# Designed miniproteins, single chains, continued (4): the designs that were tried, part 19

Each design is a single chain, and the fold is of that chain. pLDDT is the mean over its residues in the fold that is shown.

## One batch from the design tools (miniprotein)

Design m12675
Fold by ESMFold2-Fast:
Structure m12675 (fold): chain A 56 residues (1-56)
Amino acid sequence: DRPAPPPGGKIGKYSDEEIAERVKRVLEAAGLTPEQIREVLEQMKAGEGIKVLEVE
């Protein structure tokens, strides 16, 4: 039995695992390097949102 209520997470939204997998696939398809993918995932974990890397 769980006496605690739900943590108030992102109910009705994708889980962090699902978001990470989807982001990885999109970035790999776009031809980004593993280093760039890691940077995007770190920003997501920090809660700042996904920041698009613009290359001139």
Scores: mean pLDDT 61

Design m12676
Fold by ESMFold2-Fast:
Formats: sequence, structure tokens, C-alpha cells
Structure m12676 (fold): chain A 75 residues (1-75)
Amino acid sequence: MKEELEKEIELSLIMMQANITLQMLKKGIRLDDETLRKLIEKLRRGIEIAEELGDEEAKKFLEEALAALEKELAA
């Protein structure tokens, strides 16, 4: 139970960071490449946790966020 709770908290924090980041990008706020790379790593971790927990909505949201951040980093 502690392990599951820790994963739920980690996932919630990652989703919150993803949402804030997507909002910043939507407003045209440019993030540096190092910040984008760190966020991409966190999003990949979040996808793994969402998959383990069976949270399909979280997984889909994070996969969409990951694609957006990877596109931004490639630009």
C-alpha cells in the first residue's frame, strides 16, 4: 500500500507539471532545452506509473504531453 500510494503521489505531481508546461507552451513561453529534457524524462516515468496503475486517461494525457515536448525540443 505505501508503494502504491507513493506511485499515485508521483503520478499526480508529474501530471500537474505536464499540465503547467503545456499551458506555458500554449501561451508562447519558451522553455530552455535542459528543462524540456528533464520534463520529458519525468513524463516517461509518469507513463510507466500510469500503466502500472491502469490509469488509461493519465497515460493518454502524458503520451500527448510527451509528443508535444519532444516536438518543441526538436524545433
Scores: mean pLDDT 83

Design m12677
Fold by ESMFold2-Fast:
Structure m12677 (fold): chain A 84 residues (1-84)
Amino acid sequence: DEYYKKGLELYKEGKYEEAAKYFVLAAEKAKTNKEKAEAYYNAGEALYKLGKYKDAALMYEKALELDPNNEKAKENLEKAKALA
């Protein structure tokens, strides 16, 4: 969970490219589907901030495969697809 915490810190600092990398590492290290989904969702958020809408959409899709009830991920996936 150290990678996830570092990702949140970097995101708060506006370092979105580094934040996305740490969130992906957090997803790979995650022990539960919930943790993995949250990490992929936040990687998508960071990529969205960078204007990397296609990459953001892929991360939101991965989050939804693990947590289909994440309404924010559904909404942000549709927005990312529209902007890609």
Scores: mean pLDDT 89

Design m12678
Fold by ESMFold2-Fast:
Structure m12678 (fold): chain A 97 residues (1-97)
Amino acid sequence: EVVRLLEEAARLLEEAAREAEEGNGEKALELAREAIRLLAEAGGLADLEVEAEISLLIMQVSIAIKLLEQGNYEEAAELLREAARRARELARRLREE
C-alpha cells in the first residue's frame, strides 16, 4: 500500500514537472497537490522512519508549489523531478523487505 502510493505520487510529480516545463502552471499545480495528498496518505500508513522521509518529500513538493504560484516554473520543475526520484527510490527500498 505504501509502495503503491509512493509510486503513484512519483508518477504525478514527474508529470507535474513536465507540465511546468511546458508553461502549464495550473495543471502542474493540480498534479503536485494530488501528489501531496497521496504522500500524506502513505505517511499515515508508514513506520516513523519512513514517515519522516515522506514528510521531507511533502516539504519539497510544497516549496515547488510556491514556486509554481510565483511563475518560477524552471525551479519548480527541478524540485518536482527530484521529489519524484526520491519517492521512487523510497518505494524501491521498501519493496526489498
Scores: mean pLDDT 87

Design m12679
Fold by ESMFold2-Fast:
Structure m12679 (fold): chain A 118 residues (1-118)
Amino acid sequence: GPPPSVEELVDRIIEAIKNGDIEKARELQAELVRYLREQGFPDRAIAAFEGLVGLAIRAVEAVKNGDIEQAKRDIEEMRRLLEALRADPDVDPETQAFLARVGERLIETVEELIKEKE
């Protein structure tokens, strides 16, 4: 069949992170990164995407280990990364909007898991 869409890969990454399947999340991230490179996404945007997913994975692991303060620090780091991307003139508005949507969904996923523990 056709390859999965970017949106479908993002959905699968978020579900893997939420379920604690970190190996699957990283495999899907690598697949999406290959696709984004083929579509001409700039290296800094891809690095930011990898950073957002890595921070979300770390935050979810922190929540599962009861380290809510570390998870909150990871969310703040994700917010800082998104702010830096928005201020970056070398990242086009469409790419910025895509990364903002992905980052917001990852942050919401971590925040929901924190609420379940508090």
Scores: mean pLDDT 83

Design m12680
Fold by ESMFold2-Fast:
Structure m12680 (fold): chain A 64 residues (1-64)
Amino acid sequence: MLSVEELVERLKELSRELGLAAARGDEERVQTLSEEIRKVLAELEKRDPELARELKKELFTPSI
């Protein structure tokens, strides 16, 4: 994860996997993915704070 574009794609992938893990009741996977999402968001805030803000809103609103 070196570019902003790669970070955005990684975040979207992780968010999708998180939703699937939650639907299956896979608590360990949910915890792991949540931690990784936080790391990616932190890196995005360093590179592009505005984009990170928008992505956070998408993750925490209904329908993602």
Scores: mean pLDDT 75

Design m12681
Fold by ESMFold2-Fast:
Formats: C-alpha cells, sequence, structure tokens
Structure m12681 (fold): chain A 88 residues (1-88)
C-alpha cells in the first residue's frame, strides 16, 4: 500500500512535469494518468469508468495549469476515491 502510493505520486509528478514542458497536452496527460493508475493498482476499468476518470483528470490538470491548487486537489481526491472503491 505505501509503495503503491509512492508510485502513484511519482507517475502524477512526471505527467505534471511533461505538461509544463509541453511534451503532453492536458488530454494526453489525463489518458496516460488513467492507464498508469490502473496499472499500478492492478484494476481493470470498464469503458464508462475509464471515460469518467479521464474527464476528472482532465479537469485536475486544467486546474493545475491554471495554478488553481484547491481545484487540482479536489479533482485528484475524486479520482482516488473512485480508484479505491474499484480496487476492492
Amino acid sequence: MVEESRKIAEALAKLQKDLHSGKLSVEQAAERAVAELAKILGITLTPEQRKELIDLLKKAFEKHMAKDEEGTIRYFRQVYQILERLKE
């Protein structure tokens, strides 16, 4: 569990860095984030669940790029709550 949390934090930090460098668009970062989180947690997503998580992560990354820290935390929290529910 502690190792999974570290891997998630590292994956998200890398994606945020790639967004700031212009290597990834917000949409590409959101899609890669969902894929990385599912892989780290060992969960299989339905198309509907994947779309919901991509939409939430797009909002999180949009808030991050707008320097809205509270908005970023809010959307990441929603993503984590969904992922924890799906892991069980």
Scores: mean pLDDT 80

Design m12682
Fold by ESMFold2-Fast:
Structure m12682 (fold): chain A 81 residues (1-81)
Amino acid sequence: EKEERARELIREAEELAAKGTKEDYAEAGRKYLEAGRLYEELGKYEEAAEAYQQAALAFAKSNDLKEAAEAAARAAELRAK
């Protein structure tokens, strides 16, 4: 189930972000990004935008600035609906 998988990815990402290393932030960003994609496929644009915003913050903390900018832009696009 896509929604259950998205929720699981959010929980995993939150746990990784709590560990606070650069590698953990990068992995958290990837999990938030995947959750955002799943919510978007389900038409849950508010949840998708929130997940993309969390991905952007996680990638910024891991210095993955291109990925952070892309995730932030996607979140903003969905919120403009």
Scores: mean pLDDT 86

Design m12683
Fold by ESMFold2-Fast:
Structure m12683 (fold): chain A 63 residues (1-63)
Amino acid sequence: RLREMARRLREAAERGASPEEIERLLAEAFGPDTARAAMESAREQGVPPSSVARAVAVALEER
């Protein structure tokens, strides 16, 4: 389950998926509030959405 989500996030990051698609995948895994908070934080810090997706995928692969 978590490994499947990690794969989907990594693939989205690799192909340059839109911020909307990445937020949707995060919402599917963690819920809409967590997804929104993560995307909001990334925008404030200048972190691209693909980097957020990669970081989350790595975290999920470790567990």
Scores: mean pLDDT 77

Design m12684
Fold by ESMFold2-Fast:
Structure m12684 (fold): chain A 97 residues (1-97)
Amino acid sequence: MEEEAKKLLEEAKKSKDPSKQILLVMRAGDLAAEAGNQELVDEVVKYAAEIVKKMSELDRGVALLAASTNYAAAVSQGKERLAEAYKKLIDAIAEAM
């Protein structure tokens, strides 16, 4: 899980498409949170915040909907660390709008 999360984060950093970057970063965040690696979760959230500043308003709206849906799912499943990660991402996207 942790190694896959790091690989996805590296793939996101190599992409020039912000929409592709955000999807890879969200998946990396999921895996980092499930692995219990809070430092990697924090790195993912910080990088996601930089990506959303480069996205169109429409793409940010789509990312916000996806993050909000994943947050609700994490809360309902009792995945506290994953829910916290998505909440931080939601806040970062909202600040960029």
Scores: mean pLDDT 78

Design m12685
Fold by ESMFold2-Fast:
Structure m12685 (fold): chain A 78 residues (1-78)
Amino acid sequence: MRLSDEEIEANVLLIQGAVYSAIGDRLEKQGKKEEAAKFYKEAAEVYRRASDLMTPDQREQARAFAEEAEKKAKEIEK
């Protein structure tokens, strides 16, 4: 079994999105709302890029991660 270049890139982007989301969660817990919102927005963008490189079956999960990150950013900016 061999991963395509697109599959490798998508997996790297999913990991980057997860890291940004985790940083956002930590910053939110510390009360650093502006910084947390920034990382949540970065996570959402990275997850959306990952979804564009994925198969339809996996794309919906990546989109769900992006939507969750966008929701967190919006709620923290309030």
Scores: mean pLDDT 81

Design m12686
Fold by ESMFold2-Fast:
Structure m12686 (fold): chain A 61 residues (1-61)
Amino acid sequence: MVILEVTFKEPMSEEEAQSLLPSSAEILEKISDTTFLVGIPSDKIERLNKMSDVLESYRVV
């Protein structure tokens, strides 16, 4: 499991963010209205690249 800092293009709740992320991803912490710490399996990180419509950026912590 990899920990990522994930930033969305729009402010959202933890529930909204969880619904957009892969089902295997787990929100660990809400940092701001747009930014979350997320635990994700390394083989699922690729799926975030397909979310460019809602996802501004992500980085490995």
Scores: mean pLDDT 85

Design m12687
Fold by ESMFold2-Fast:
Structure m12687 (fold): chain A 71 residues (1-71)
Amino acid sequence: SSQELLDLAEDLLLESEKTGDIDLAKKAKELAVQALKESETLDEIKRAIGLVLRGIGLLFELGLKKGQDPP
């Protein structure tokens, strides 16, 4: 169900934030996009969009940390 996809995406985002694992952030974003496609309620759509945006933001943050150390 879309709720299970949303819950899994959120769990993977939280783990990615704790571990810095970029692959978990990628998978979480993909699951959130799938949940968005399967969402039938405004609450599910809102949550899915939020998780997609969080995933994109985390991917940029982790990508920058891997490619460029701050001065």
Scores: mean pLDDT 80

Design m12688
Fold by ESMFold2-Fast:
Structure m12688 (fold): chain A 78 residues (1-78)
Amino acid sequence: GGEVGAGLLEAAAEVALENKVDPKVLAKGLRETAEELEKEGLYEAAEYLRKAAEIAEKTTDNKKIAEALRKLAEEAKK
């Protein structure tokens, strides 16, 4: 379910804001986690993390990344 994806997206948003992580490093971590979720059959959660990685790859503003990831988390809960 979307609950796993939502929790991971919320955690990633916190990391982006608090640690001021490089968006490219965040994107790589999100893609690697998505691959592991897909291996476990969690295809919906994997797809949300891939979308999150694309957002992190396209912007350098950690606040905007966090806002977008939280929005994806709310979509994943539905």
Scores: mean pLDDT 79

Design m12689
Fold by ESMFold2-Fast:
Formats: sequence, C-alpha cells, structure tokens
Structure m12689 (fold): chain A 60 residues (1-60)
Amino acid sequence: SESASLMTPEEIARRRRQLAADRKALENAEKIMKQNGMTDEDKKALEQARAELERREAAL
C-alpha cells in the first residue's frame, strides 16, 4: 500500500477545487451523453469516473 506524504492545507484546497471542477465536467458530460443516446461504454466510463472522484475525495 502507498501512503501519501503530508498534505499541506494549500494542496488540500487545490485538490478540493479540482474535484469540484471535475464533478461539474462529469455532470455536463453525462447530460450530453444522455441527450445523444448513452451506450454501455458511456455508462461504464461514467461509473468509473464517479468511483474515481469518490476515491479522490475519500483520500483527502
């Protein structure tokens, strides 16, 4: 297992801002995919992206 080194408050704030931006990008992408007809590949990609965002948030 890999342990992160000490995170500064500035790094935590940066990661939180990036997570917020990535969540908005994912929501926009999902909306577009739903409008165009979502494929199984699209569904899998969205699910993986959501899981990754949750993992990143939990690691802060």
Scores: mean pLDDT 79

Design m12690
Fold by ESMFold2-Fast:
Structure m12690 (fold): chain A 65 residues (1-65)
Amino acid sequence: KEEIEKFIEELDERIEELEEEIEELKEELKENPEDKELKLELELKEGLKALLLGIKSYLEKLLEK
């Protein structure tokens, strides 16, 4: 179970990195609101964050057992 906790910590670190990238993309999108590539990249990054959060939730449930 200690290994699961370490993996959750790694996921938290990756999620923080993605959140930083998402905020940067949002700022760029404010300057270029019609940039389709920035919009697509933002959506992909948000999707990746959602997946990592999902994995984290599953791991947290395993720790409850």
Scores: mean pLDDT 81

Design m12691
Fold by ESMFold2-Fast:
Structure m12691 (fold): chain A 69 residues (1-69)
Amino acid sequence: SKELMEKSREEMARLAEELVRKAEEALRRGDLKSARLLAIAAMILAGTAGDEETLERARRLLEEIERAE
């Protein structure tokens, strides 16, 4: 059903937002390895969910993490 697929995508988008927040926290702690992995996971989930806003946030965060090295 399209409704079940839509709910699944909404859950993926919410998880992607949580992963972005966790990546930001890891970056603030200086944990670049965890921050990078979390940002990549957020990009994959946001992309799969079609959440362009969260995908762009995760992409920018990954660029910031890479610049910090």
Scores: mean pLDDT 86

Design m12692
Fold by ESMFold2-Fast:
Structure m12692 (fold): chain A 55 residues (1-55)
Amino acid sequence: MPSVEQIVDEFNERLARLQAELDEAVANGDEERVRALTEEIDALVREFQERLAAA
C-alpha cells in the first residue's frame, strides 16, 4: 500500500520530469509538444489529488 509520502515522492518525480520536458519543448518552439505536456501535467495533478483523497 503506497504511503502518503510515497504518493508525494512519485508525484514530485513525475512532475519534475514533465516540467523539464516542457521547458525543452518551449525552448525549441514545439507548440504541439507544449500542449501535450501541459495536458499530461494537468492529468498528473488530478491523479495526485484523487490518490491523496483516497489515502
Scores: mean pLDDT 83

Design m12693
Fold by ESMFold2-Fast:
Structure m12693 (fold): chain A 56 residues (1-56)
Amino acid sequence: SGDELAEEAVRLAEEGRVEEAARLATKASFMGASQEKVDRAAAAVREAARRLGLPP
């Protein structure tokens, strides 16, 4: 489900797997994840990218 993809995106971002996390966050939105979970996943991706010196 979309919500499960959003939660996995947060996990991948926390592991530093930013590219995979960003892809899953986008998929979560298309699969009907709640706005709250999509926003959380997007925030996690941005924070991980910032810590690693990558563009968001």
Scores: mean pLDDT 82

Design m12694
Fold by ESMFold2-Fast:
Structure m12694 (fold): chain A 82 residues (1-82)
Amino acid sequence: SAAEVREIIREAQRMIENGEALSPEQKERLRAALATFEAEILARVGTPHVRENLAEARAILDKRIEQLEAAAKAKELAELLG
């Protein structure tokens, strides 16, 4: 449903905003991508493939957030070690 899509988007937005390791520019790019994704998925609500597309998109988003956090931590460690 549209409500389920919006809740998933809201959760993803919370993860982006709470990502202390993410730069303001990275957060803005992720927010823009998420807004585009929300619009596209809401236009397709009720199709049999929406659940599969949502699961795949969420997995990609989660992996991307993890990669960005790992990269930021690696940079911090490199700066600490000189």
Scores: mean pLDDT 67

Design m12695
Fold by ESMFold2-Fast:
Structure m12695 (fold): chain A 55 residues (1-55)
Amino acid sequence: SRVEELAAQLREALEGNGDPFPALSEVRRLPREEQERVIALLPEEYQEGLRQLLA
């Protein structure tokens, strides 16, 4: 699903030496329910920062 695809892209960028902005920009365009699902698929250490960025 798009949610799982975006979560995978964000995780790879955040754990590697990649740019998370393109995937993050797409997450911002999702309904809030789907944004929360993307966040929930990421490691706990990234979740709080992403909630702050998407608020």
Scores: mean pLDDT 80

Design m12696
Fold by ESMFold2-Fast:
Parts: sequence; C-alpha cells; structure tokens
Structure m12696 (fold): chain A 58 residues (1-58)
Amino acid sequence: MTPAELADEVAERLSKVPPEKAGEEARRLYEEYRERYPELSDDEIDAAITLGAIRAGV
C-alpha cells in the first residue's frame, strides 16, 4: 500500500459516511491503517488521511 493508494481509499470511505461522521471515520481509519500497514510511517498515514479528506470534500 502506498500513501497515494491509501488517500484514494480514505476519500472513498469518507464519501460513504455523513459529513458529521467524517471526523470519527477518519480517526478509525488512522488506527486501522497504523495496524494494517506497518510499512507506512505515522506521518505518511496522517498525510494520506488529510489528502483523502480534502478529496472527499471534508
């Protein structure tokens, strides 16, 4: 998983939740990705979530 692929996944998942739940979903995704993708740094995961949220319009 690359940070770019992760950002695309974040955007897709955030687009499926109501805007008021986007922050909670982003937090869950951060914790999930830290566990699932140990090859990515915390900074890379945070950057991917931030980019994905921007793409999702939140």
Scores: mean pLDDT 80

Design m12697
Fold by ESMFold2-Fast:
Structure m12697 (fold): chain A 89 residues (1-89)
Amino acid sequence: MSKSERAALASAAVLRVIASLIDPNATKEQVLADIKEAVRAVAEAFGGKIDENASPEEAVEQLEKLAKETNDEYGRLVAEIARRALEEL
């Protein structure tokens, strides 16, 4: 995956989380689902896996670990934004 492809994927994941957070009609459950899906998509693109049965919190923890192990700045950025989103809920 090129730097441009990674940046595009990370941007899409971030935008998904932000769009869900700022939507006044989104439920907490919908925001948590969007966070989990964004984290899953980014992890899979980096060759990692998120446990299918992981909670949104556990999914973010798994991406944080994967980003640290791969030293991937985009994975780390997405994990940081997802972590902050969980704390705001």
Scores: mean pLDDT 80

Design m12699
Fold by ESMFold2-Fast:
Structure m12699 (fold): chain A 64 residues (1-64)
Amino acid sequence: NPLDTLSPLERAVLRLISEEGPLTQREIAEALGVSQSAVSRALNRLLERGLVERRGDLYAPAAP
């Protein structure tokens, strides 16, 4: 189960994108009250796992 191996921040980022639709790194950072650097690291992990996709400056849930 990929969700069982995510950090709390990675899980929060994935949930936010799934609920709010495509978001920029800055919007995610502001919504969660964390640094853009922390969000960047979380997004890179989610991209590696195929759980999100990047569309320019926007991040969206990866379609199954």
Scores: mean pLDDT 81

Design m12700
Fold by ESMFold2-Fast:
Structure m12700 (fold): chain A 77 residues (1-77)
Amino acid sequence: ATINPSDYLSVDEKNHKITISKKIADKLGLKDNVPYNVTLNGKTVTIIPKVGKDSVTLTLPPDIKVTKDSVLNLKKA
């Protein structure tokens, strides 16, 4: 699955967090407490999405720069 800038509710560049709506997350098949491999800027890391009531938060490691223009490719780990 691919997350594009147009899918973001917010991007917290300082804390390396991207928030998307639960509707978008459901469409992409993202589930709570399931690990996903995320590829960004040629690096691949494993993350576990945090599913809230209305939104889903993706937290990337501090060594990976996240911006409002970032495109994420996700695959179930």
Scores: mean pLDDT 80

Design m12701
Fold by ESMFold2-Fast:
Structure m12701 (fold): chain A 74 residues (1-74)
Amino acid sequence: MSPAELQEKVREYTKKGLEALKAGDYETAIENFLKAADVASKLGEGAAQGVLNYGRQKLPEELRPLFEEAVAKR
């Protein structure tokens, strides 16, 4: 994949995560933020970390432990 295609995929997964979050589907939201981070890691670890931090900021605080467990299993 070209860097431009990777950036597009990161945007697609991030958008799906936000849409799932708005629908209250927190499992799907977390899954899509992790997929976005995995694609972003091909651009660099800084890009992956940026996506993970974005997910942390958007998710409710109560779901932070579930998100961190999923991140640790990458």
Scores: mean pLDDT 82

Design m12702
Fold by ESMFold2-Fast:
Structure m12702 (fold): chain A 55 residues (1-55)
Amino acid sequence: SALEEARELIERVREGEISAEEAGRHLVKLYTAGRISEAEALELARELREAAEEA
């Protein structure tokens, strides 16, 4: 699912495999394609910010 894809990207940022900028671009693409809701996008953006701080 799109939500699982987004969560996997955030985990890859946490592990230092990809940048927060790259993951953020994918998140925006999922949102603009209508695959995730606005509420989901806001929560995922918060999780992404936290993952980037841990990396």
Scores: mean pLDDT 82

Design m12703
Fold by ESMFold2-Fast:
Structure m12703 (fold): chain A 78 residues (1-78)
Amino acid sequence: SEVEEMGRRGELEDVEPLIEALKDEDPRVRQAAALALGRIGRAREALEPLREMAKNDEDERVRKAAALAIGQIEAALA
């Protein structure tokens, strides 16, 4: 998918489209977007949306992906 491809590229210009993809109706797209943001690692602006997702998303895999991404971003910013 385009979201998974953005994650593989790891480009900061993909951050805004990936944050939008966190709201996708498909949990696979939301999971891929969270993992992609974690891989980029420098997307501080993604932290708040990812924290809400980790607490409130209906899909457990999406919540786990968001929690992993938060850890990756926080480690990269440390």
Scores: mean pLDDT 82

Design m12704
Fold by ESMFold2-Fast:
Structure m12704 (fold): chain A 61 residues (1-61)
Amino acid sequence: TLEEVARAAAAVIPDPRKAEFVYRLALQADSVENAIRVATAAAESFGYDPEAVRKAMEEAA
C-alpha cells in the first residue's frame, strides 16, 4: 500500500525530522510510482542515497 511504501522510505532515513518530512511527502502522492519519485528526490536533496530509498520503497510496494 502507499502507507507501507511511505513508511519504508522513512525507515531508511536516520534523521527523524527528515524521515517524517519524506513520509508525509510520499503519502501526498497520487500513486506509488510518484511516491517513490518524490521521496527519492527529497532524500537525495538531504544528502542520502536515493538508490537505498528507492530499493526500500520498491520492496514494500
Scores: mean pLDDT 84

Design m12705
Fold by ESMFold2-Fast:
Structure m12705 (fold): chain A 58 residues (1-58)
Amino acid sequence: SKLDEAIEEAKEIVLNTEDEDEQAKKIQELLKKYNITDDDDIDKVVAAAVEAREEKLA
């Protein structure tokens, strides 16, 4: 699904981008790219990015 694709791309953004401001910008662009407007779906993408960032910092 497009949500699953967006979640995977959000994780890749975090893994491949060192600057947190750049990560946030790319994730916002990702949400628009996949036309994700539902709060629940936005939360899932953001949560996946946060989880990937925590894993990277561990």
Scores: mean pLDDT 81

Design m12707
Fold by ESMFold2-Fast:
Structure m12707 (fold): chain A 78 residues (1-78)
Amino acid sequence: MEAVEFAKKKFEEADEKMKNLKPEEQQKLNSKTVAEILLGSMAMTLAKISEEEFEEMLKTKEGRNELSKLLDEAVRKM
């Protein structure tokens, strides 16, 4: 189940980064990590986007706008 494995990977990556961050930065990283897991899980399960495509979309402003559109379309079909 790709969404579950993706969530585990993102939490593990966040935990490693948190070891070197101040408390206020840890809170921001936690919020970002949860948002990425929610968006990635929806993209993979509802919009049928691969993990690689999702990560690539996050790297650019244009990609993030496209991801937002795909998730909006997926939610409208529920």
Scores: mean pLDDT 72

Design m12708
Fold by ESMFold2-Fast:
Order: sequence, then C-alpha cells, then structure tokens
Structure m12708 (fold): chain A 93 residues (1-93)
Amino acid sequence: SMELAREAVRYAIEAARNLESDIEKAAEYLLKVIELLKQGLSEEDLAAEMAKLPPEDQLLASEGLAMATVMLEKGLETLEEAKKFIENALASK
C-alpha cells in the first residue's frame, strides 16, 4: 500500500531525526515502522515514496528504515529493547 509506505517513510524520518536528542521518541517511531513492515509493505512501494523526498529526507528515511529492519530481524518488540538498540548503535559510531 502506497499509503502505508508513506507512513513508514514518515515514521523512519522522525526516528532518525530523534536518535541523539530523544531516544525514547526515536524508539517509538522505529516500533511504528516495524508494525508497518510486518503488514508486508513492498520494497517497491517504499522505494517509490522515498524517491519523492528531498535528498536530506531520503538519507534520514534510509537510516530509519535500515534500523527498523535490523530490529525486526532481531525480534525486538518493546520500547526498552528499542531504546537499548539505539544506544548501542550510537556508541559504535
């Protein structure tokens, strides 16, 4: 669904924007992206919505989607698990 893909991209951007300033808010947005990905969003719909964004937002969306995908593959489901994942990712930079 293009509508769900647009929401996923928007939540991914908000997650990426909040990674260093508000980890809890970033975690909440990443969990929302995961729930949309679980609904079987197509890579084609996600790519199409990302292509409509300015380059700055494409980078943020890409970062948020990549983090959400890794979290989904790891089976992270709680806010505390998501927050710890973000903290560990930031510590490795």
Scores: mean pLDDT 85

Design m12709
Fold by ESMFold2-Fast:
Structure m12709 (fold): chain A 90 residues (1-90)
Amino acid sequence: LTPPSPEVRAELEKLFAEGKARLDALVDEINRAASTRPEIKKEVERKAAILYTATMIRMVGAMLEGDLETLKRDFDAGIAQLEALLAEVK
């Protein structure tokens, strides 16, 4: 595997930054929703952290491989999993 071109790298960096910001916002929303329910707060926060970490590991892997399509898929999957968790908490 060869490093991506500077142009592809710039697109990967932009998508990664946008994806991370979106994931961060969702985790914050989940944690805020969980804060209204003390009995499940710790467990929900733990689940959100696990899903976030797993998604970030996959996204970093895609970045290292220079695979823009895989990065998009990993981001979309992570968002879907966090949105599902948020729906369970709301």
Scores: mean pLDDT 82

Design m12710
Fold by ESMFold2-Fast:
Structure m12710 (fold): chain A 72 residues (1-72)
Amino acid sequence: MEEELKKEIEFLDSDIKDLDTEIQRLNAEYEAAKAAGDEERYRVLQARIDHLNAEKDILETRKKELEEKLKS
């Protein structure tokens, strides 16, 4: 059980890092669209960035819950 919790935490950490990479890529595209004055495009990119940040928050919360469970 404890070993399985540690593995799940490692998988969550990997997924969080992948999301961070994608968010960074989208932020670069967002800044480019914003500089170009493409309001429709940067709004779509902002919504996507917000969605991925929310997904990341869920994974970070799950990781924290598993870390607390591991302490028990």
Scores: mean pLDDT 85

Design m12711
Fold by ESMFold2-Fast:
Structure m12711 (fold): chain A 60 residues (1-60)
Amino acid sequence: SREEQLERVLEGIRTLALKNLPEEEAQKIVDRAREALARNPTSQTAGDVAYELQKLIHEK
């Protein structure tokens, strides 16, 4: 289902964030992703969060 797919994306974001960012920053991006997906559970929302994560990684 779409919900299952978005949950898998959130898990991917969490794993990537924890691997590449300090724990505190990783937790913040995961929390924001979870809230965004709860409000608007779409592939576009998931993509936007993934883009923000990539930007943060590149800035570090």
Scores: mean pLDDT 74

